# Ledger of designs, part 73: designed miniproteins, single chains, continued (4)

Each design is a single chain, and the fold is of that chain. pLDDT is the mean over its residues in the fold that is shown.

## One batch from the design tools (miniprotein)

Design m14680
Fold by ESMFold2-Fast:
Structure m14680 (fold): chain A 69 residues (1-69)
Amino acid sequence: GTPEQDEKNRRVVAETKKAIDAPSAEEAAKHIREIQEIYGLSEEAVRQLILAVSDYNGIPEEEIREALK
């Protein structure tokens, strides 16, 4: 990949781990926003990411969505 793609991939892996390990909906939302900004994710992709993070760490999906407002 290009150096820019490789750096984006490293950042998204780090932010995904931080979102999964997040102790609160607000912290999870911060890392989800970073991933969205890095890749320009659609609203549908963001919703799927919220579901995956919620399923993994037990934070309610609705709380993460509220924190993303």
Scores: mean pLDDT 81

Design m14681
Fold by ESMFold2-Fast:
Structure m14681 (fold): chain A 72 residues (1-72)
Amino acid sequence: LSEEIQKDADRALLRAAAQIAMTVGPVTSEDAKTLGALTAKAKKLGDEETVKRLLEAAKSDPVALEEVKKAE
């Protein structure tokens, strides 16, 4: 029960972080790693929508795309 509430909170925070990261875009290696880490968290939480959004955001940068695909 408390685990379900925690997962919902984690999904909300993850989506907010992903939205910020996607708005800035991957311009450095650290940004690429951040997108990969967010994708891994989204997949662990079962948030397929956020995974798809992060993948779309990463398409413009080969390094970010590789990090996101590794996390899938």
Scores: mean pLDDT 70

Design m14683
Fold by ESMFold2-Fast:
Structure m14683 (fold): chain A 58 residues (1-58)
Amino acid sequence: SAAAEAAAGAALAAVGAPDGGTEEHGRQKGILAAQGRPEEAARAGARGSRATAQMAGL
């Protein structure tokens, strides 16, 4: 569905971008991705994406 596709795109974008605006958070996402844990990185990205989507999507 369009909603699911948009959510997946937002999660992927968040994985590559700073999430929560903290360097520590970005480092941890990078480590998780490098260790083959994209799910953990995606979860962290999804949280940031939700906050950003609420602000932008109002």
Scores: mean pLDDT 55

Design m14684
Fold by ESMFold2-Fast:
Structure m14684 (fold): chain A 65 residues (1-65)
Amino acid sequence: SAEEKAKETIEEVKKVLEQVDGRIKNILESYIKGLELAIKNKLPEETINRLVEIAKSIIDSVKEL
């Protein structure tokens, strides 16, 4: 489900968050909060999937630094 994908993505972001600081940490924390709110407010599956895709793109970019 989109909710399960979002929860998995939150856990992936949290793992990356443990290894970053400053501005990158603040950006990733904002995405965690955004995904948690999307799940809590039961946003459309398409919207949750788009947020997951954006978060994963940011994780991939951070890992290549």
Scores: mean pLDDT 79

Design m14686
Fold by ESMFold2-Fast:
Structure m14686 (fold): chain A 71 residues (1-71)
Amino acid sequence: SAREELLRRLEALAARAEAALAAGDLATARAYLEEMVRLAEEAPAASEELKEGARNALLAFERALAEAARL
């Protein structure tokens, strides 16, 4: 289904974002998280819960970067 295909794509992007974070590549991690939000928001099959999950992941990342920048 379209929803299953979307979930598979989001899982792949999440794995890439995690790998980038583990490598310390913050710019690449942000790009993957932004792509997840874009895919979820643009997909007709995406639930509001899925869209919120993607937005929350990006928000958590941006908050962590802002906190690190203060140190």
Scores: mean pLDDT 79

Design m14687
Fold by ESMFold2-Fast:
Structure m14687 (fold): chain A 110 residues (1-110)
Amino acid sequence: DELVKRHDEAVNDLARTQQAAFDASAAAVREAGRALGLDEATIERLVERVRSGLDGLRAVADEMERLARENPATADVLRAAADTLRAAADRIQEANRRTLEEARRVQAAL
């Protein structure tokens, strides 16, 4: 019972962590994109890439870092966005790791 409960809690925590991480990342991308003067369609494509998962989060973070090197006037906003996306990816990865560990504990108890 306790192992199943911990696994259910980990799954719920993963879902909440993913939602919060994607929402924070989308907000950071929109702020950085507007600071750069990107068109809305380009900003929304970056947001879609962020919401596609961990690889998308990391790819957009790398793109923000690249844009920061090319745009010194907006570099602080772009680096803040990259840091937000990297932190979001790390939180999702850690929540995934906890969910897998709790699943293994349930399996071992059977």
Scores: mean pLDDT 84

Design m14688
Fold by ESMFold2-Fast:
Structure m14688 (fold): chain A 76 residues (1-76)
Amino acid sequence: MKPLARSDIAAFVKSLPVGTKINVTRADGTPASGPIVVQEGGEGAIARGLATLEVGSRLEVTYPNGTVEYYEIVAD
């Protein structure tokens, strides 16, 4: 699992291709509602939503090519 600093979330989301899917698991281990799909012009809203997550929250990121990567929100 890759570390993702909270301050890097906005840049990270902007780097994701359109069509990338993000599933969120909260720090307490409960799943957040539904998958988030990256759309052109939607990066700012997604970044703001993810920036509210607690340290220890986890992201499952499925790229359009089918690659899956896992990230954990960490302190800077």
Scores: mean pLDDT 79

Design m14689
Fold by ESMFold2-Fast:
Structure m14689 (fold): chain A 82 residues (1-82)
Amino acid sequence: SLLEKGDEKLREASILFEEGKYEEAKKKLEEALKYYEEALGEDDPRVAQALFGLGVVYKKLGKYEEAEELFKKALERYEKGL
């Protein structure tokens, strides 16, 4: 399913992040986000989690402005999913 594909990409992103492969982790998180949005809709907590993960990766890449926007989007979507 799309949800299972999203979970697989999220796991791959976590491994890459732990290895310091931030650009590759970013790509996997973007894929996970796409699968979660298609499976669950934009306001699901898993979508918010993927956006938060992207923010963390952007921060590691030194892209602080983009990271802050991603954290803001993650919080907004998480609150709507409550």
Scores: mean pLDDT 85

Design m14690
Fold by ESMFold2-Fast:
Structure m14690 (fold): chain A 89 residues (1-89)
Amino acid sequence: TAEEAAREAIEAAREAARAAAAGEGVGAAVGAMAGAVGAAGGYAGLLAGLPPAEAAQEAADGAEGAARASGTEGAREAAERAREAAERA
C-alpha cells in the first residue's frame, strides 16, 4: 500500500542517518541530522494525516541529504531505497 511504501521510505531515511553518522567530520554530523529530520518529518506527516506520497517524499529528501553531506556508501544505498519507496507511495 501507499502507507507501507511511505513507512519503508521513513525506515530507509533512518538507515541513511545511521550510515551517515558512521562517516567522519562535519559531513557525518550534518548527514546524520538530515536523515533523522527527514525520517521524523515523514513519520510526523503520516501521523498528522498527510498523503503517504508527501510523507515519503520528505523522508527521501532527508535520506538524499544524508548521502550528500556524509558521502558514505551506506547512506547513498539507503537514499536510493528511500527514493524508490517514495515513488511507490
Scores: mean pLDDT 88

Design m14691
Fold by ESMFold2-Fast:
Parts: C-alpha cells; sequence; structure tokens
Structure m14691 (fold): chain A 57 residues (1-57)
C-alpha cells in the first residue's frame, strides 16, 4: 500500500541519519525500501533490507 511505501522509505532514511551516513546514501536506502514495498514486501521487510544495505557500508 502507499502507507507501507512511505513508512518503509522514512524508516530507511532515518536509520541512515542515525548511522551518520551522507544524504546520498540515505536516499539510496529509501529507494531500496520503496522498490521492495512496491514489489509486495511489508513496510518492516522493506525497511529491514534497506537497513542491511546501510550496515554493509
Amino acid sequence: SSFDIVEAALEAYKYGKKLGLPGAKRAEAARIAVEKARAGASAEEAAAEAKAFLEKL
């Protein structure tokens, strides 16, 4: 749903901010979350994949 997409993107972006990563990496994580949520993942699943991406940096 649109709610799941927005929630996942915001959570991914905020997590990147907490890790002190630059805005470009925060935006990339939010994009990953949006793509996963649009593909049918829950907000939690989409955010978790984006957070895993950020944690590998």
Scores: mean pLDDT 83

Design m14692
Fold by ESMFold2-Fast:
Structure m14692 (fold): chain A 107 residues (1-107)
Amino acid sequence: DEIRRRFERAVEEAIRSAERLEKLARESGFESLAEAAREVAKAAEELKKDPSEKNLHKLVIKSVATGVLAVGANTELKDEKMRERIREETLRLLRAVDEAVEYAKEL
């Protein structure tokens, strides 16, 4: 099933983006953002194992919370390059989650 393959790919992309965001947040000293990103990666892994509406909802909520924390971190960051990297990984994460939501409707 091509839809299932695309869904699994979107979930895997969300895991990878969350892992990269966690690393960037830790390197920048934003522990709350790092913890939120780690929780997103866990939620995405749970969704990959069990693609239930409950697990999809959990991923969405944690991803939105992480996005809010990333905006906060970017207002505090003085390093423009790090700020751009955090922004890029946050957008990549949110796009992957949005894609997973859209494909989940077709499962």
Scores: mean pLDDT 88

Design m14693
Fold by ESMFold2-Fast:
Structure m14693 (fold): chain A 94 residues (1-94)
Amino acid sequence: SVKEELRALLKELGIEVPDDASFEELLATAYRKIKELLKDESADVNKVIAYSLRLIGLFLDKVIEEAKKQGLPFEEFVKLADERWKRIEELAKK
C-alpha cells in the first residue's frame, strides 16, 4: 500500500514512527526531514532529490486514489491536492 511505501521511505530517512500514525502524520514527518536535508550543505544532493520525488509521488498516489473514489474532475482534483498539501505543511511545522 502507499502507507507501507511511505513507512519504508521513513525507515530509509532514519525515522521511527508509531504503528498507529496516520498517513498525513507519516507524510508530514518525511517532509520535515527532507526539508532539513535540503538545507544541509553536507547532504548527498542526488539522494535528497530522489527522496523528494518519492515523497511527491506517494502524496499524489494518495490524492489520486481519493479523487477517483469521489469521481472528481481534474480541476477539483488540483484543488484537493493543494488543500491536502497545505495541511501536510502545517503538520510539518509541529
Scores: mean pLDDT 83

Design m14694
Fold by ESMFold2-Fast:
Structure m14694 (fold): chain A 99 residues (1-99)
Amino acid sequence: SEAEKLLAEAEELLEKARELLDKAKAILNSKEVLSEEQKKEALKLAEEALKLAEEALKLAREAMKLAETKEQLLRAIALALRAIGLIIEAEQLIKKLES
């Protein structure tokens, strides 16, 4: 179904966003004082993670509208919540890197 395709796409985007955000955090946690190059790299990773998480949220919301089963609806809600969590985490990291 179309809902299943959207759920699969949202899942893949969230997995990629998680990987990028984890890499950004690893850079941030590597030293007390980051070089400008390290800050720029971490910022790029966090900004890309934010973009992917926002796209995943859109797909999850669309999947909720197209859900044909209770299981599909619950999966879409779970993915939307994961996306919101990643968005908040990415925004907090970006703010920390810009300060």
Scores: mean pLDDT 90

Design m14696
Fold by ESMFold2-Fast:
Structure m14696 (fold): chain A 63 residues (1-63)
Amino acid sequence: AMPKELANEAVENLIKMGKTYYEKGDKEGAIKYYELAVQLGERYGADPSLIEEAKKLLEEVKK
């Protein structure tokens, strides 16, 4: 089982990667990393606030 702290760190890193790709104009890259952040966060029990941040970033990129 993945510790919650490790799941949180992984989600935070995936969000950071997604933001980096978005800032470079790579919308597809941003979407992939934000989707991975949501999937990993939900699967391994990351903090709900981190999962919601990733979901909000996904919606922003899809605009």
Scores: mean pLDDT 84

Design m14697
Fold by ESMFold2-Fast:
Structure m14697 (fold): chain A 60 residues (1-60)
Amino acid sequence: EVAALRARADALAQKAEDMRRVLEEYRDSLTPSARQGIEEAAQKAEAEAEALRARAEALE
């Protein structure tokens, strides 16, 4: 259970970092709408990863 929460949090954090890297590398070739969508998705993934880590810590 706790290990599964940590693994999910790590995967979400990695996905958010990948999204931010795409934003940095391709920012000028993306539409404003696409840039905003990726940024919002990255922020959501980061927040969810943090919440899952906090939950895992509370269970240990």
Scores: mean pLDDT 82

Design m14698
Fold by ESMFold2-Fast:
Structure m14698 (fold): chain A 58 residues (1-58)
Amino acid sequence: MSWMEQWVAALSRLSEEQRAALGARILELQATLPARPSDAELAELTARQQALLDEVMA
């Protein structure tokens, strides 16, 4: 399953509170990026989002 499919599946299983907490952490990560991020910055963001998903799914 792609990471996007994992995110969709995980979000459907999370409580409202858990989704809000995950969303807040994603927004914090997004805030560290410039308006036009490089490919390296996007890859780093994707890796961190995947790590957050893995933490929530554990």
Scores: mean pLDDT 71

Design m14699
Fold by ESMFold2-Fast:
Structure m14699 (fold): chain A 70 residues (1-70)
Amino acid sequence: MARKLSAEELAELVIARIRAFAAERGLSADEEIALLRAARDGILGDPSLSEEEKAAAQAVFDRAEAEIRA
């Protein structure tokens, strides 16, 4: 099992901050999704993270994008 403050939890925190920023700035859904994708790529590009941690983080970002598109 992943430890506390895992890549998944970090992704959730980053997503929350991006969504708050997008709301404050009046960004479009496309702009918000672009920010989420940039953050996801940054996390997935970290070679210190395990394959499991990267998969968990990606799943969290994928869910956030789906919520924005819904």
Scores: mean pLDDT 79

Design m14700
Fold by ESMFold2-Fast:
Structure m14700 (fold): chain A 79 residues (1-79)
Amino acid sequence: SMAEKKKKAEEYYEKGKEAEKAGNKKEALEYYLKALEYDPNNKEALAKVEEYALQGDKEALEYLIELGVEKLVEAVNKL
């Protein structure tokens, strides 16, 4: 259900924050990406991925490029 997916996203977002607090930036990013896998509208997790991309993280940047391509394909298909 949507409620279960949102709850899972929130759980993974919290795990990401715990990993960041422990200094485990790579693990934190994996948790934030997992949160977005469950709920792509999780604004807090998305903001974290954007932050990592701005810091030069290639995996975070690749995620955002793919998300942008998906949005462009959706927009073109509605024309």
Scores: mean pLDDT 85

Design m14701
Fold by ESMFold2-Fast:
Structure m14701 (fold): chain A 108 residues (1-108)
Amino acid sequence: GAVLATAHVLIDLGDLTDAARLLEAALERGEISVEEAAELAARILRKLGMSEELVEKVRNLPKMSVEEQREVKEEVIEELREKGVDEALIEALERLFDAIIKKIEAEK
C-alpha cells in the first residue's frame, strides 16, 4: 500500500531515519507485516553499506528464535556504531528492530 511505496522512496532518497520511523509506526499499527518490515530494514542496511551477511540475517528475522533475533539486533547496532552512522538513525533502527522482535513474539 501507500506505506510500503513511501518507505521504498525514502530509502532510495537516503532519508533512512524517516524510513525507519515510518516502518516502526506502520508495523505497530498493523499496516505492514513483520516480513515486509524485515525486508525494508534489510534494504536500509544495504543502503548503509552493511555486510551482506548481516543484511541477510535481518531479512530472515521472522524465521529466527527470539534469542537469535536479539543477537542479530546487537550485531547490527555494533556495526552501525563502528561505521560512525548518525545517532538519530541508530536510535530509529533500534526502535524498529525492537518493534519487529516484539511483533514476531506476539504472533507466535
Scores: mean pLDDT 87

Design m14702
Fold by ESMFold2-Fast:
Structure m14702 (fold): chain A 89 residues (1-89)
Amino acid sequence: AEAYAEAAAAGARAAAEAGAAGKGAAGEAGGALAAMGAALAAALAGGAEAAEAAAKAAEEGAREAVAAGGDEEAGRLAAEAARNAARGA
């Protein structure tokens, strides 16, 4: 169950880190898609509550990566993608 939350957080962290590395547009998109996919998988496996947990984990992961020097915009976009997926499930 926690695996989806970890995957969502990892995706959001990867997006923020790719943005900070410079010219990370593909990495930013990949991280956002991973976070979104984890939230959708959580919804299918555990319903809306699991999806919300994954979206929240993505927000936490983005926040932590940004605090460590990650790109704020890329992190926020990835977290928002996960949240939109959770809300739409």
Scores: mean pLDDT 77

Design m14703
Fold by ESMFold2-Fast:
Structure m14703 (fold): chain A 95 residues (1-95)
Amino acid sequence: SEFERIENYIKKLKELLEKARDPEVSPLERDFIAGAIVLSAATLIVGTKNAIKRAEKAGDKETAERFKSYQKELEKLLDEANRIAAEATAEVRAA
């Protein structure tokens, strides 16, 4: 289902975020991982916004609210990944 697909993507992004937080990961690898999360989360947010619009047009409030929940979760992942990327970029530039 569409819900299972987006939930699986969110789970995968959370796993990548935990890897980016590992202190044994190099700053360069951390920057690459964080950048991948940013790109993926931004793309999924566009998809969730389109899904919300379709659900609202159809009068399906339950589906719209579920996708709004996914959007909020993806926005939190995007914000954290941007923070990690900025910190990692600063570390790489200092090296």
Scores: mean pLDDT 87

Design m14704
Fold by ESMFold2-Fast:
Structure m14704 (fold): chain A 72 residues (1-72)
Amino acid sequence: VAEVEELLRRAVAAAEAGRYEEALALLREAEELGREIAASGDEEATQRILEARAAAMASLSEEQKEALNAAA
């Protein structure tokens, strides 16, 4: 869980710096690790990861979110 939170924090910082490709790569890595945790059956850890991801996305402006989608 802490690794996913670290990746999400880095992704937000990269997006705020205008490095959208880097932010997208970090978000993808966080999602992949989150899927592994979900596959392990740890429902509480999965919920925390989903909440952390939602909070990270909510901290971004609409312009930053659209730039991330364009970089995908």
Scores: mean pLDDT 76

Design m14705
Fold by ESMFold2-Fast:
Structure m14705 (fold): chain A 90 residues (1-90)
Amino acid sequence: MRDEEEEARFEALRERYAPEAEALAARLRDAHGLSDEEVAAARAAYQAIAAIRELARERGLDEVAASLAAVLDALRADPDTALAAVRSAL
């Protein structure tokens, strides 16, 4: 299997989660006064995690998918966890 097919699928999954990532980033901006750069980083990180989680689940990597799902659930429930993740990436 070629990496090109996997990359295309990853990008399609990223795009699927763009509206959800944007909503989360807007919540962080409103709650914590994030800069445009931090909002963009939070959005990109959320999309990447969501896309990887979907790929892991589709490939039968259930433990990896469950761990990533827990991260996404924490990010949705706790904006402080999301902000800490963005700051660690910067």
Scores: mean pLDDT 74

Design m14706
Fold by ESMFold2-Fast:
Structure m14706 (fold): chain A 74 residues (1-74)
Amino acid sequence: SLEDILNAKQAAFIAQMAATVDAATLAELTDTLNRVRKYLLAKYKAGEISEQQALDAFNRYIADLQAEAAARAA
């Protein structure tokens, strides 16, 4: 399901970031992705976006969060 795919992507990203960021940053990233995932799933269930649009949006959010975390570390 889309929910399972988004959950798997989030888990993989959080596991990757856990090696490089502190616990407070990791909690912020987790909370942000939880909100984004719920938002995209709600839009998908309402018929407002396709599964592919939800996946593309989620991937963009992950990329943006990764870039922001890297910028804060510099």
Scores: mean pLDDT 85

Design m14707
Fold by ESMFold2-Fast:
Structure m14707 (fold): chain A 61 residues (1-61)
Amino acid sequence: MTDEQKEQIARALGVSPEEAEKIAKRAVEMITKEGLSLKQIADRLGISPEAATTAVSLYVS
């Protein structure tokens, strides 16, 4: 993941770039290990489904 992608996720979530990377990584792990939907991940992380989609998409790019 690039620094630009971290900043874009951070902006979408309203957090620091360091925290954005942690959130994106956790979201991807929830999909791959637990089979959770983006809606379920958003609910667990306390973010919008749009933000969860952005974080996952940018992390795997």
Scores: mean pLDDT 78

Design m14708
Fold by ESMFold2-Fast:
Structure m14708 (fold): chain A 89 residues (1-89)
Amino acid sequence: SSRQQAIQHLQNAINSSTPQDAIDHLSQAGRHARDAGMTDVSDRLNFGVRVLTGMLRSADRQNNQSMRDTVLQRAQSVARTALQQVQQQ
């Protein structure tokens, strides 16, 4: 189901070792959340993806590993919050 696919991608985002992989999984989770009718979760994930993508682009432009690490940590935090919200539904 779209709900189970959203959960799987959120879990994959939490377990990601790179900011790009985490953002990609958040983006996929957002699409599946939308398909499952979980509008609030989808909106949260879409907003998070936009912010994190901008931060990662800035980190890459500056060759800043500390900023990349911060993007990964924040992506994982967004995924944990969204996963809790999905599991309460």
Scores: mean pLDDT 91

Design m14709
Fold by ESMFold2-Fast:
Structure m14709 (fold): chain A 84 residues (1-84)
Amino acid sequence: EAEELLKRAKEALKQGRYDEAIRNAQRALELDPNNKEAEKTLLEAMREKLRSEGLPVPETDQGIVASYTGLEIRKIGDEIDAQL
């Protein structure tokens, strides 16, 4: 249920578990695409993840998503390297 996932995402944010917060907020949005609170929580988790990595935090929602997507692409590359 989207509400349960959103609750878990907010708790993960409170604990500094940004990857977990992002996953739970994304899943909540998959179940309820019009859930503004889930979207807000996802964007906050992405902002905090960017801050924790020492990266600039964009002012726009689109900029935050783009920056986080770039970070995920790098992470996938690192995972491929770790498998080698």
Scores: mean pLDDT 75

Design m14710
Fold by ESMFold2-Fast:
Structure m14710 (fold): chain A 83 residues (1-83)
Amino acid sequence: SSMTGLSEEKIKKIKESVDKAVGTYTLGSRLDDVVGQGPRLSGSARDLIYNEMLKNGVVLTEEELSKMKTVQEILDYIKQKGK
């Protein structure tokens, strides 16, 4: 843990929560893409991700999430924000 960041364990937990919320996508899958597992979730995918982030103690705005294309980008953003 750090004063301004998230632990690596917390980031892993967030990844698992996001994967469940948007369906079972790979890290390279796009948030509104039907490639991989689960249905195309359109804008609702971002809402589900936002709620999972809140459950895990991470506050993100809908606007910040709208800039993300894949689950990997969300996790990278959280890791950078934690520095």
Scores: mean pLDDT 56

Design m14711
Fold by ESMFold2-Fast:
Structure m14711 (fold): chain A 81 residues (1-81)
Amino acid sequence: SAEELLEEARKLIEKAQEYLKQGDYMKAFEYAKEAVKKAMEAMKLDPSKVSEAIGLAIAGIGLMFEAGLKDEEARKKFAEF
């Protein structure tokens, strides 16, 4: 369901933040990327969730960008996103 996808996206954002703090930039990037995917899928399933889904997607993209500032491989993957 869209609600389950949004909850998964929130948990993935939390994990991405944890990995970013511990210096695991590739894991931070991958978890943030999955959060964006889950949020966008939730919006497709239930367009009434667009505001929440876009907010989570923006948060995820921001974390991917932060990981890319610290790690060349994460930066390359962000450019390909």
Scores: mean pLDDT 88

Design m14712
Fold by ESMFold2-Fast:
Structure m14712 (fold): chain A 55 residues (1-55)
Amino acid sequence: DEVDRLLAEAWDLAKDDPEKLERVFEVRAQALRLIAQGRYDEAVELLRRFVEELR
């Protein structure tokens, strides 16, 4: 699952920084809301942008 892959990548990039880790939980919640609304492609795009932001 692309969402699970991107969340794992975001976690791995953020795990050494508590502030970044808090943002991972916030963005995960946003992505899950998008998925619940049937907006899966938007959830994937949100997570891809967030991963790039963490790099």
Scores: mean pLDDT 84

Design m14714
Fold by ESMFold2-Fast:
Structure m14714 (fold): chain A 53 residues (1-53)
Amino acid sequence: MKELEDIEETKKILEKQRADLEKFYSGTDAYKYYKERIDRELKAIEEVKKKLE
């Protein structure tokens, strides 16, 4: 499904952003805020994949 391919691409981008955030900004208040938002988006993607599978 084309939608699953787009979701997988978005998931990879978010996972890379999370890794970069951990590498360069760990220990800051901004890190905690953005990490939580990325984790929420990754969870939403997993829920969408569950509905499509």
Scores: mean pLDDT 76

Design m14715
Fold by ESMFold2-Fast:
Structure m14715 (fold): chain A 57 residues (1-57)
Amino acid sequence: DLEEQIKKIDKQIDELSREAAEAVAAGDWDRLRELLKKIEELTKKKEELKKELKKKK
């Protein structure tokens, strides 16, 4: 359950990271900032889920 949620977030971060690289190549700094914000939020959520997973084990 928690492990599956973490995997889904990892996939989302990977997709957003690819889009961020594309935004950099295009010089789209506004898009880059929005993508980086989303990546940070997902990374924080992932770390919280990892802490919960460790707490249960």
Scores: mean pLDDT 81

